# Ledger of designs, part 48: designed miniproteins, single chains

Each design is a single chain, and the fold is of that chain. pLDDT is the mean over its residues in the fold that is shown.

## One batch from the design tools (miniprotein)

Design m1648
Fold by ESMFold2-Fast:
Structure m1648 (fold): chain A 110 residues (1-110)
Amino acid sequence: SEELIKELIELIEETRRLAQRFVRTQTPEDARALMEKAEELREKAKELLATSTDENIKRKLAELIEELELMIEAVERFLAGELSPDRLAVLLLAVMGGLTLTKTILEKYL
């Protein structure tokens, strides 16, 4: 569905903006906002994965879901005081790169 792909691209951009915001502010409030949006993106990616028949898009969505799950876990550890803000920021810089690449690939299916 082109509509589901468009929704996923919008959620990727919003998640990337929230990750960028956390890298600058390093506040628990911005971490919580990022986690909520990442959970929303993960659920939308699972919905698209369940309905997709294209093996390339399925593979990319599975990779995205795994990356989002690792990011959500890292944010939860930061909020629990188990992960430093600097370590979370470094992880989020890598995640933002992955999100940008995923968006570029998904745009080819529109």
Scores: mean pLDDT 88

Design m1649
Fold by ESMFold2-Fast:
Structure m1649 (fold): chain A 66 residues (1-66)
Amino acid sequence: DNSALAESLRNAAVSIKNGNDISGRSAAEVLKSRGLTDEASKILDAVDKKDYDEAAKTAQAAADSL
């Protein structure tokens, strides 16, 4: 269900913005499993750079696209 996935990604975005690397990597794996590989890669790159605002924005944008 895209609605449930979107809500999960929005909740993950809040956690990511607070600096939670695990939430960022988990959100990326979920996106990758759904074929959203570009969004997943962008989140992972942002998390690796500790750019949590960019990672959170990417997760929220992915949720809004579902």
Scores: mean pLDDT 83

Design m1650
Fold by ESMFold2-Fast:
Structure m1650 (fold): chain A 122 residues (1-122)
Amino acid sequence: MEKEGIELIEEAAKEAEREMTPLVVEAARAAAAGDFDAMRDAVRRAAEIFKKKLREALIKAGMPESVADNVADFAGSLIFSSVLRAARTGSVEEALRAMREAVKRATELAKEAFKRYLEEKS
């Protein structure tokens, strides 16, 4: 049960990172061109992809919808703030590095939240 839930979270994070990558590249390019509205929109869309996939994985793993929403909202906010800061540099390399670090941190936090939920439920 715990192992299967952790695997669902890790799979969701990997799939989200794949779908986020072109949006994070576009965000950095928009910033380099001085289009900070397009940058912010691209980062917002990337964070929403992560939030949606993580939420669905947590619910599938057996977490209540309200708890999954809270974890996914926090994770999405972490992705948004970290990637937005890096994308503003106009560097694709820095934006992608920040995305990978934020995804890793958000994934570990989601795994810990899921483990704590299972302990409370027992």
Scores: mean pLDDT 89

Design m1651
Fold by ESMFold2-Fast:
Structure m1651 (fold): chain A 74 residues (1-74)
Amino acid sequence: GAEEIRRAVEKAYASLSPTQRQIYDLVDLEGLSYREAAERLGISQATATRNYREALEVIQRALEEARRRVVEAL
């Protein structure tokens, strides 16, 4: 169910580096642009974009695996 998907996403998020977590929070939770998030963290826009992309890939993979497992259980 939704709780299994949530747990998988939370575990994936916890596996992220501190910088990956911070950039993900600023972009996805606060809705900031890559530029604004980079300025907040004192890093380059390129570094912010790369860390966000890496965070997104980790979370998306965990979400896909969890959703597939939920569908198979139906």
Scores: mean pLDDT 81

Design m1652
Fold by ESMFold2-Fast:
Order: sequence, then C-alpha cells, then structure tokens
Structure m1652 (fold): chain A 75 residues (1-75)
Amino acid sequence: SSAVEALAELSKLIEKIAAGEEVDEAEIKRVLDQLPEEHAERAREIVEKVKAGELSLEEAERQLLGLYLDVLEAE
C-alpha cells in the first residue's frame, strides 16, 4: 500500500523535524498527498505539533501507529 509506505516515510521526516533538522515542506506535502484526505489531515496535525514542540518524538510515533492501524482498516 502506498499509504503504508507514505506513513513510514512520514515517520522518518518527523524524526528529522524532532532532531531540529530542516525538512522541505514540498517533501512533507508529497508524502501527505499519498494518504487518504482524512488520514492526511491527521498526519499534518502531528507534523505541525512536532514543529511547535507540542509533541515529543515518542508521542508522535504513537499517534502515527494509530494512524497506520486506521489506514489498514480502511484498505
């Protein structure tokens, strides 16, 4: 599933953001565009909260796991 692969790639981008690395917004958008709209919206919220320092990497990974399970149920 392209959506499952996109979530794995998003996890790596979130690790970079949490480490203080710059991630191109176009790369984030490319990954999110591979997700169904509802899942893309939730994934965007996780990214924005990590950027704002409102979510730790561990908390973001837990939320991504929940999103991954939802994607598997939708397919």
Scores: mean pLDDT 81

Design m1653
Fold by ESMFold2-Fast:
Structure m1653 (fold): chain A 110 residues (1-110)
Amino acid sequence: DNKEKLKKALEAAQEVFEKKLKENPNPSLKELYEWAAEAWEVAAKVLEELGAPEVDIKYFKGLAGIARGEEEGLEKLKEALEAKGKESGDMEAMEEAIKKAEKLVEEVRK
């Protein structure tokens, strides 16, 4: 059930990128980050409409925020990753994902 909801959210995100690439086939790095933020916001909205778990919705909202260089986005992503790590018991994977997210926010802010 939840895997199908996640698949639909990712498909919607991909459609955002495909449409933007069709309109502008040579985007700047800044435009790519803006497109990523929009795509992840669309994914979060699809999950909300499908009644997906709040942790999955928060995860995509967090990704959208970090693509904009927003501290709130990083905070939401960390909360979602911590919740997922506790449920799965894979604390090492969760910690690595958080480190990657922190680095991505720094890259977007440059």
Scores: mean pLDDT 80

Design m1654
Fold by ESMFold2-Fast:
Structure m1654 (fold): chain A 100 residues (1-100)
Amino acid sequence: FEEFLERLREAIKEERPKIEKLGLTERLKELFEKYLAILEKEPRISEEAKRILAEAAAIAEVYEEEGLPVRKELADAYIIVLRIEEGVSWEEILKGLENS
């Protein structure tokens, strides 16, 4: 999981300038706040990891809305947030990451 978070941090850093250039910053902020609220319901995820997952998921959704290609790690973060919203256990989600 920590190695996955590091990959997300690097992907986010690379994508931020592109988000700004495309004028998607406000939409990204709305989606980030939405996903962060979902993740706040899972006490087993650290605050830092919640913010990273929320931003990665927000980038994935914004790019999908714009018809842009989405990096696998960002798409995976989006799927994690959706599974948490659907009530899937954190243990089941972690097992999915270990098998990928």
Scores: mean pLDDT 78

Design m1655
Fold by ESMFold2-Fast:
Structure m1655 (fold): chain A 63 residues (1-63)
Amino acid sequence: TKEELIQKAVELILEGRKLIEEKRYEEAADKYEQAGKLLSEAGMDGNARKLFEKAEELRRKAE
């Protein structure tokens, strides 16, 4: 359901935040990208876009 997709996305965002605190930016980017895909499936394209932008920012930081 849409609610299940959103809940899984929130869990991934929380995991990504912990990884950022540990400076594990590439792994954090993967979590935000996964969350963005789930929000896109839920029809939340604007929120998905922001997560994809955050993932790209984190990947640049990892490099």
Scores: mean pLDDT 87

Design m1656
Fold by ESMFold2-Fast:
Structure m1656 (fold): chain A 63 residues (1-63)
Amino acid sequence: SMADLLGEISQEVVKLRKKGESDEEIIKKLKEKYGEEAAKWAKTILKTIDQGQKLRAEQQAKR
């Protein structure tokens, strides 16, 4: 189902980011494995993660 695919894509994005891969590399890998639609979802997921990480980093840097 689409929900199962979205779950797999989300997990893969998180794994690749933890490995230190760039957003562009992550998007390319997901496009190759899951296709064009997965690349769009990956872009959205990466943006959401980046926004969350920025906010957390700023809060923690201030003690």
Scores: mean pLDDT 77

Design m1657
Fold by ESMFold2-Fast:
Structure m1657 (fold): chain A 55 residues (1-55)
Amino acid sequence: LTPEQQAKIAELERRIVEVERRLDAAHAAGKPWDEIQALVDELRRLGEELDALRD
């Protein structure tokens, strides 16, 4: 992997952790389904980007 790809992977991993924390907080707070689903969709997108970089 190039240094640029490694930096992007690290950024995506940090973002995934942040969104996971937000999702946990949203569940604990009883947020509406649409807000929960938006966070789940964001996690899925970030995971797909991470997987693509690990070619």
Scores: mean pLDDT 81

Design m1658
Fold by ESMFold2-Fast:
Structure m1658 (fold): chain A 61 residues (1-61)
Amino acid sequence: MKVETIELKADEKDPVVKISQEEAKRLLDEHAGSRVVLDDKIANPGAVHLRLAARQAYAAA
């Protein structure tokens, strides 16, 4: 993530409870074309967790 306002690096359970269906949609919509995959940046767990949590919540919708 280019912006640091969104950071989920606590636990995979924590972001699931924190991120609802509507929250996941807003995050994906706001960063639909600006976000660069930080898969190579393992040092940034916040971005990795956000991607996984957002996909899980959105898929459940």
Scores: mean pLDDT 43

Design m1659
Fold by ESMFold2-Fast:
Structure m1659 (fold): chain A 63 residues (1-63)
Amino acid sequence: SMDEELGIEYGRKAHELYQQGNLEGAARYAEIAAKYFERAGNRATALAARHDAQILREEAGLE
């Protein structure tokens, strides 16, 4: 579905930002990916993306 495709795209962008050391950007895109996976009905992947976003926010000092 389009929502799943967008979830994958934003997840990939989050990974790229993480590799560049942009933790805040990575967290933001991981949150967006989670929303799209949730819309697609992929609850497990959405939950994983939200968990990753939370860890990244904590690492970035955003808490």
Scores: mean pLDDT 88

Design m1660
Fold by ESMFold2-Fast:
Structure m1660 (fold): chain A 66 residues (1-66)
Amino acid sequence: GAAAVDALEAQLRAAIESGDPSLHPVAKRVVDALNEHFGEKFRITGVRRGRSADGTDGVAFSFEKV
């Protein structure tokens, strides 16, 4: 539910602010999936709360190409 999304956003924000997002398993998985899909290297630069097209609460990431 919403509380789980709040906790996930807080954890991901802390990992990004620590300078090593790969310490969080969700952040690592997202970067690995993006790198595999696009054949490029990406870095997570931010996280925010979002909503998917089906109305599901979630988090959204900002990326930059390395």
Scores: mean pLDDT 73

Design m1661
Fold by ESMFold2-Fast:
Structure m1661 (fold): chain A 89 residues (1-89)
Amino acid sequence: MEEIEKLLEELEEESSKTKDLDELRKLAEETAEKIESLLKSKGIELSPEERQILLGLLLLIAFYASQGNKELAKEAKEQALEFVESIIK
């Protein structure tokens, strides 16, 4: 979980630096790939449905962070962490 939390913090930080929607989508997709890769290294495979839900949550983090809405970005990060934890447990 610490590695996942770090990836979400990096996504929020990088997303706060841009207003470009295409760049935000790219950051969210790259973060989803990193999380999927990390989980695979631990023997956990995401279903296509779970991967799509994760991407949606990461896009919300990126969008809110880009807008400077730290409260909603934090809420979206908490939802993403809970989602990943539910898959692991």
Scores: mean pLDDT 85

Design m1662
Fold by ESMFold2-Fast:
Structure m1662 (fold): chain A 86 residues (1-86)
Amino acid sequence: SVLARLEKETEEDPSLRPVLQMARVVGMLFDSIRQKNEELAEHYINYLKTRFKMPEEVVQELIALAKDPSMSLEEILETFLARLRG
């Protein structure tokens, strides 16, 4: 699990804590989109944009991937991490 790997890495390097927090919110956004919970999805979108200052284009990419039923949570989390690392 991508989240389990990040949790372990964060125990060894606390500077990764904001990345772990963002990844958890991305996971919650994925679940809310898959459950068709529009109100909860909007809450997490706003949280990523306001608290983590995530660019609009990255948020929209994650939303589009979450709407694709062929995409897993793990693939979306790896995409998110790739965007953060360059």
Scores: mean pLDDT 85

Design m1663
Fold by ESMFold2-Fast:
Structure m1663 (fold): chain A 91 residues (1-91)
Amino acid sequence: SEAAERLERTREESLERLRRMIERLLREGVLEPETAERLLRLLEEIRAEPDPERREALAEELGRLLEEELAEAVERLLEEERRRQQEKLAE
């Protein structure tokens, strides 16, 4: 069906966009290498999964892990900024 083909094309584009985002976050030091590998593996499992219900469950797991890792990265960045502010005031 044309609707299914359009949905699969949109899904492929979204997965590629997410892959590029994960790779960029790894390069910028926001994600740990082991975490990035796990996220990319889940992304490939989603891409290869023919069952819509299992695919949805994998996508929810990917989203949960990404949210958890981004929250930790934000906390680390805020602590680093606080440290930089203190160092500037000490000179």
Scores: mean pLDDT 77

Design m1664
Fold by ESMFold2-Fast:
Structure m1664 (fold): chain A 90 residues (1-90)
Amino acid sequence: SLAERQARRAELDAEIQRELDNVPESEKKTAELKARKKRIEHNYNFVKELLDEQIEQTTDPKRIALLEEQKKTIDSNYKKELERIEKEMK
């Protein structure tokens, strides 16, 4: 449900904040990059779940094809964002 997804996001935000509050200043940039990665992964899973639900509720083949193409786009964007962050972490 939307409420469950909002609760999971709030839990992630609280977890990230606790981690950031406990890191020394010298490690803060690395911790912030790890936090960005966690948020990107969470957002990707959220959008993917929404698209999967729309596909399940749709009987129109043309609509299904458009949603599947949108899933490919979010998969590609997610991969690029992860690669960029992992490069910054090295």
Scores: mean pLDDT 83

Design m1665
Fold by ESMFold2-Fast:
Structure m1665 (fold): chain A 64 residues (1-64)
Amino acid sequence: MEVTVVLRDAAGNVLAERTVPVSERGAAIAELLALAQARGISGTLVVRDADGRVLEETAVEPAA
């Protein structure tokens, strides 16, 4: 099964997107979180399945 991991900013703009096998979901999430941290971005990380259903939605805050 494939999933799409999407990083959005607080305004809802898509900043990055990765489509990966579900086994690689954690690595894709870590990559996009690192991107958000590097840019000081607050927003939302959304995981969708192949049918576009939202499986997971997480608030993203910059690290201290």
Scores: mean pLDDT 79

Design m1666
Fold by ESMFold2-Fast:
Structure m1666 (fold): chain A 65 residues (1-65)
Amino acid sequence: VDEKTQLLYKNGLITDEELYQILYQESLSAAEGISDALGLDDTLTQKLTQMFAEVELDALRKHLK
């Protein structure tokens, strides 16, 4: 997540839901790379994507709010 997005979130200009969507898109790319390397199905890829997005959202909440 770029510094501009973090600043928008810290100042309440984007919601938790909006930030989660941004993080989900970033996490999807990472999860697809892991899935391709390990031969995981779509269900596991989606679970990895959700897990990565939730972990990053929690970390940003702790640092920015």
Scores: mean pLDDT 80

Design m1667
Fold by ESMFold2-Fast:
Structure m1667 (fold): chain A 86 residues (1-86)
Amino acid sequence: MTGRDYMRRGVGYFDTGMTRTDVTMVHDFVGMGVNYVRRFRTMDPRVDGYVNRGVDYMDRGMTRTDVTVVHNYVRNGRRYVRRGMR
């Protein structure tokens, strides 16, 4: 799977109004997506910024309020990755 696929799955879970169980699954998908994006990034610091902020919030054991913040960062990062990675 590509980084784009992992990011798309993570955003999909967020868009569905996920449960606390889904938070762990989204963290795993976003983490894998970040690893792929880091190898193929477009040298756009906004992409790295959005994805890194999302992962940072997840790594801190986020609350349900933080889920919305992470969703916005991951969604914005996905839009840039999707346009840059072909």
Scores: mean pLDDT 52

Design m1668
Fold by ESMFold2-Fast:
Structure m1668 (fold): chain A 59 residues (1-59)
Amino acid sequence: GGMSSAEEFLSSLPDEILADFFIKEGKLPLSKEETLEFLKKYGVREALELARKAGKEAQ
């Protein structure tokens, strides 16, 4: 995909599905409820940034 395609696609998903995605793929050290609250408060862009930081620490 092009630039922002991932953000555009993820933003089109319901918050519940999006939270499950970040937990399963991003393996965030947050519960599903905490992830939903994070998405509601900060949005998809900040969640992607948090997932990238978590992935970088695994390298």
Scores: mean pLDDT 71

Design m1669
Fold by ESMFold2-Fast:
Structure m1669 (fold): chain A 98 residues (1-98)
Amino acid sequence: GEEELREVREAAREVQALTDDEGIKAGAERTVRLAEEVLRGAGDHPGAVNGLRGAAESLREAAREIREKGSTSSEAVAAVVGAALQVIGAQIDSGSLK
């Protein structure tokens, strides 16, 4: 739902701020923009709640690893891609793909 989308948005913003990898930064920025668009559309996302929670958790772990190691890992790449897919899934579930 809305809370899970906000968590994905905030976690993606943190990854965007911490990473020096331009591709990951761009992917995180896109995830933030997608989450903001779905949030503006206002709707229930019951089928996406668990996926969005998992995406937010993976993004938070990626942000932590970047802070601790100072480098972007393949796990951080997977977290950003997975989060974008979960946000797209929420958008489909709400019927707002236009």
Scores: mean pLDDT 70

Design m1670
Fold by ESMFold2-Fast:
Structure m1670 (fold): chain A 85 residues (1-85)
Amino acid sequence: SAEGEVLEYEGNEEGAEVVAIGLADGMEAGATAEQIAKAMEEALGEKVKATVLEETETSAVIEVESKGSEVLGGDLKAVIKAELK
């Protein structure tokens, strides 16, 4: 399972934490950074985009951007590190 860590955010702090927690809970063992990004977009809805910024053997850095997401408190841009192993 992967763990999520918030590296940076702009907007609602609570929304950034929701994204990090959702990343940790929704991740399958052996998921790629792209699969994680897609799972986040599916879980958080059409108003959310996730983009892989960096990927290593053991971690990925993913940018999550939302506009008007109720779950994320409106507009949010967060950079999250996921541990892949």
Scores: mean pLDDT 68

Design m1671
Fold by ESMFold2-Fast:
Structure m1671 (fold): chain A 85 residues (1-85)
Amino acid sequence: EADKALAQGQKAYEEGDYLSAGLYFSRAGDLYDKNGDTQKAIDAYEKSIEAYRKAREENKDDDIMSGVLDIAIAVLELSKKQLKK
């Protein structure tokens, strides 16, 4: 199902739905990590971070959304760093 989540994220990203894209890419990263596909997990987390950063910029005047996205990005950066060893 990791490849499905990645494809759903790519479609959402192309449609400009960066929040959904970030969620799908994050799920793809988690699924690749559980499957031992370390590089695919890192790539998916990087795509999730990029999507959330775009969502963050579009919602920068929304303090709650900005705060949630900042936390999500920080968690993904830590997950990516852990996998890079």
Scores: mean pLDDT 82

Design m1672
Fold by ESMFold2-Fast:
Structure m1672 (fold): chain A 75 residues (1-75)
Amino acid sequence: LTEEQEKEVVEALILIGVAVDRLAVKRNPTLETLEESLERLRKYLKIAEEHGLDDTAAFLREQIEEVEKEIEKLK
């Protein structure tokens, strides 16, 4: 893979992972599933930042903030 192709693949995998994770949380919206989702989103953010995916990183930060707010409402 070229560097550009690698970035495209990484971005696609992150976005798919986020979509799957959000569906899992919607099916079972518990404090535990939200906390697990938060950990996965933080891992995706680190990968996005390492690959210079600035727009994807910004999207992930918004998703993290939203999940953190959902967790606070359930405490």
Scores: mean pLDDT 82

Design m1673
Fold by ESMFold2-Fast:
Structure m1673 (fold): chain A 62 residues (1-62)
Amino acid sequence: TVQEAVELVETMLRSLREAGISLDDLIREDPQGVLQLLTTAEADPSIRQRVQEWRDRVQRVL
């Protein structure tokens, strides 16, 4: 669901940052998976601005 996608995105981004893993490396490894997850999460207006920022980052990496 959209709510589950939002929670997963938030949890993953927090965990990746704390573990020192580059989000750019994750995007390069599975760009389609990242884009699909962001697209699902974007349906939640509360996180929409943050999703847009991450979508812009995907475009810079690709």
Scores: mean pLDDT 69

Design m1674
Fold by ESMFold2-Fast:
Structure m1674 (fold): chain A 74 residues (1-74)
Amino acid sequence: SEEEKTAEMVKIASDLAKELNIPSSVGAQVAHLIVEGRYEEAIELLREWLENTDLSEEQREYAEKKIKELEELA
């Protein structure tokens, strides 16, 4: 269902935000876009933040895995 899909995407985004210490302002905006069904915009915002952030190789691999999960659900 759309509700179950949205809930799973919010959970994935939340897990990513906690693991990478994504600012609450960015995390909240991503969650809001997902709840509104604006999945592509939410993923784009996450990718923009990731591209502008200095991440370790392990953190980048984790982020790419989570982004792929979001893309597959969208």
Scores: mean pLDDT 84

Design m1675
Fold by ESMFold2-Fast:
Order: C-alpha cells, then sequence, then structure tokens
Structure m1675 (fold): chain A 70 residues (1-70)
C-alpha cells in the first residue's frame, strides 16, 4: 500500500544518504517504489535525500513525492 511504499522508498534513500555521509560526500540520492492500486492505477513514490556538510557534521534532509498514472 502507499504507507509501505513510502516507508520502503524513504528507508532506501536514507540508507544511501547515510553511506554518502559516512564517506564525507555531499549530494542527492533518490529511491523509488511503485505499486498498482485495485482500480489499475500505478502509484510511484520517490524519496529523495540531500546530504549537506554543516560545520563538522553531515546533515540529511528528506522529501517524498507521489505520482499517480492511469
Amino acid sequence: DLDEAVERARKEALEKAQRMADAGREGTVTAQESFTTEDGKTVTVTAAAVVTRVGGRMRIDTATSVTVSR
């Protein structure tokens, strides 16, 4: 369902972002999950994570978008 797809995409994006942060690299990573609804629509969830160096620490900011196609 949508909640599970959001959780999976977010988890994957965060894991990728954490690996970048651990390597001391800045950048943006994305992860996608999709599923088909019972009325035949395809829902695609995209989670993005932005890794930024702030002083001596790495910061990770996340955003999620949902696209529905027929």
Scores: mean pLDDT 80

Design m1676
Fold by ESMFold2-Fast:
Parts: sequence; structure tokens; C-alpha cells
Structure m1676 (fold): chain A 98 residues (1-98)
Amino acid sequence: VVRKPGAVVTFRVEGDREDAIALATLAVQIAQQLGYEVVDLTVRGREVRLVFPTYEQAIEVAQQLEAEAKQRGWKVEVRLDEKGQELLDARKAAEAAA
């Protein structure tokens, strides 16, 4: 089986499953606003896993969700794989230079 590169974003919220569901709902809304489709969504306890077709889409949703969560006073932990993190860092550098 050929393994496709994972465009997976995992979020952990410091709270209950209710907070994780609220975070998942917000992530879907952000994806819709950006015109991106969520390939898969899983909520397990306080963890939310989202799958996107590309790393670029996953990173944009992750950045918007993190910013929105901060505005709401929510503490969330965002995890990407090494490739996703490299692309995120490159985007932050480009945004700082623009």
C-alpha cells in the first residue's frame, strides 16, 4: 500500500470533550470560509484530528484556528508532522517579510 503524505492536523484542548467539539466546529467553519473541504474529522476526548488534501490547506486552517482560539481565551496545542511544521515556519517567515 502506497502511503500518501499526511496532511493531518491534531489539536488538543485543555478542557472537556465539549471544548474539543466546539474547536472542531470552528475548524470546519474556517475551512468553509477558505473554500477547503475537510477530508476527515475525528474527535477523541479532548483531541481533534483533521485531514486535508494538502499541507497548505491544513496549515492555513491551523493558523486561523489558533488565532481564533487565542481571541476566545482557549488554550490549544497544534501538532503537524515535520514537513507540515517546515511549511508553517516558511509561511510565518514570508508573512513577517511582507
Scores: mean pLDDT 75

Design m1677
Fold by ESMFold2-Fast:
Structure m1677 (fold): chain A 61 residues (1-61)
Amino acid sequence: MVTELEVEPSQTREEIREQVQRLHDAGLREIALVTRSESVLPWLQEVGREFPGVVRVEVVP
């Protein structure tokens, strides 16, 4: 099952990391972090690296 989280520039890395951790603890095996803002990409990629095989990062137009 794929779960999609939309990430906005107003959110913090800590907020998204906590949400991902909760979903992973609940048994979710695939989580897509989706953003329209390239400004969040550096720290979203860091979150992705903390959850290898679980998190993917996507930029949408």
Scores: mean pLDDT 79

Design m1678
Fold by ESMFold2-Fast:
Structure m1678 (fold): chain A 86 residues (1-86)
Amino acid sequence: AAELVRAEVDAIHDTALAQAAAYAAQGDYDRAIAVLDEGIARLRLIRDMVRGSSSPVAADLLAYIDARIAELEARKAALEAKKAAA
């Protein structure tokens, strides 16, 4: 069901951000970026599974997943910039 997919997406997104923040706080930008990359890859797999769905909420769910991916990608870009400035 869509609610279970949203819950999994939220868990992946929130875990990736929390772990990345913890590594970044330690100055470990490489590990922070790596956990965001893993989160993005997992969200892309879920997105691909939702694509082709005949569910009437599939379009809204895809938009939700894409927004979560974009949020992780933006955080990754910010960490890459901080690493380059270090």
Scores: mean pLDDT 87

Design m1679
Fold by ESMFold2-Fast:
Structure m1679 (fold): chain A 79 residues (1-79)
Amino acid sequence: VSEKAKKLALEGVKFVDENFGDTPESKELLKKAVQYAAIENEDKLKSLEDVIKEAQKATLSLELIEKIKKFETPEEAKE
């Protein structure tokens, strides 16, 4: 995992924590979706807004929701 992907994942999680707040469950899913989007697209690293948009889009897909739920953040991209 690249340092840029790690930074985008961390910044995305912070953005979700500060700007989204419907339920703890939906918030945690979106945080995980942001980490998934940033890491899976590390070769196509974009702005924070692009990562948030892809994460939100991913949570609308049943197939991608299942992948997100099973996704484990690499140790180098945790926290």
Scores: mean pLDDT 69

Design m1680
Fold by ESMFold2-Fast:
Structure m1680 (fold): chain A 79 residues (1-79)
Amino acid sequence: MDEEIEKKLIEIAKEVAKKLGIELESVGALVTDGRVLLEIKAKKPLSEEEKKKLEEEIRKATQDLMDENGLKVLTIKIN
């Protein structure tokens, strides 16, 4: 179950990055104890503005998935 949620989170992060024109090197997701860690590494260093925009759009895109699965904490780490 967690593995399916992790896959969906990764796919959402990839789609958001693509819409923003950001190329990703890797995306990982880990669900533990109702908390989500999403780790994103871009192919090139991102500006603080790009990091903020990517985080904001991912939080919006994942909100329904988080709520439906009782997940309360989403930590996003961007390179």
Scores: mean pLDDT 82

Design m1681
Fold by ESMFold2-Fast:
Structure m1681 (fold): chain A 98 residues (1-98)
Amino acid sequence: MFEEFDEDKDGTISLSELRKLVESLGYELSDEELEELFSKLAISDKNKDGKLSLEELIEAMKKLGIIDEEDAEKIRKAGLPAAEPYLVEFILEWIEEK
């Protein structure tokens, strides 16, 4: 679907990468809406540096009820690209509920 979610291949997602993902889905979010979405995913971001590691993303998705522990293990094994379908579904649901 997307060729590469983690463009920098550093095992993290940034606010800019999240913006690109949302735009690739055909949506335009304001800076405030994008920051709100990122904050929901960054609930485990201890550093508040605007980047989410794979583990921080997995923990956020589990807390949001997007994935269970079986899904989390699959994502840990396959890396950040395996999280993309779950993240896309969450983003679409969040946008459509507004």
Scores: mean pLDDT 70

Design m1682
Fold by ESMFold2-Fast:
Parts: structure tokens; C-alpha cells; sequence
Structure m1682 (fold): chain A 84 residues (1-84)
């Protein structure tokens, strides 16, 4: 489905090594691909604050799926089912 493609593409941007966590460096790389330029430290910090509420410097698959579901206005379960 289109939703499954969007989620998988977003995860590929956020977690290119497929280990289920997104680091600050992987987020920087994803933002660079989307914007066509490297983000500033300030832009990266804002993105980290949005996706890493724990402040541990990593974004888990669960945290990403929760944030993505909220942005799409759907449940986390809908996002997880779309990945099947």
C-alpha cells in the first residue's frame, strides 16, 4: 500500500542500516537527503528533540513509528500493520 511504502521509505531514511535504531548521525544523513544540504547543528537538535524525547541520543523504531503515526493521524498499530 502507499502507506507501507511511505513508512518503509521514511525508515530507510532514518535507519539506513536496519538495526531498528536511528542515531544522530543517521538523522543528519536523512535530513541532508531530504533538503539537499547538510542541516545545521540547531536544525539537527530540533529534529532530535522531536524524535528522541528520552534524550539518550538514539531514536528507536518504536519512537519513530509513534511519531510517524501521530504525524499521519493514525494509530501506531496502523503503521505497524502497514509494514507487513
Amino acid sequence: SALAEKVRRALAFMDPDGDGVTTREELRAAMTRVSGREPTDEELEWAMEAYDPDGDGVITLDEFQENFAERLGVSVETVRKALE
Scores: mean pLDDT 63

Design m1683
Fold by ESMFold2-Fast:
Structure m1683 (fold): chain A 73 residues (1-73)
Amino acid sequence: SLEELRKKAEEIIEQAKKQNDQLALKNGQTALELIDEAEEYEKKGDYDKATLLYLFAGGSLTVAERMLKKKEA
């Protein structure tokens, strides 16, 4: 869901700030922007566009998560 994806984005942003990872932070912030856009398209009834933006947000979070894992190793 968009709500669960938003929570994940917020957690990733918090971790990026703790690790001072600017690239992970930027990818997490981009995911939040895409989630906000997806919510706006969903409100308009454009579910196809909302779904596409949701998938893009997931991709940005995957990139951020990989960046953070490399620093933990």
Scores: mean pLDDT 81

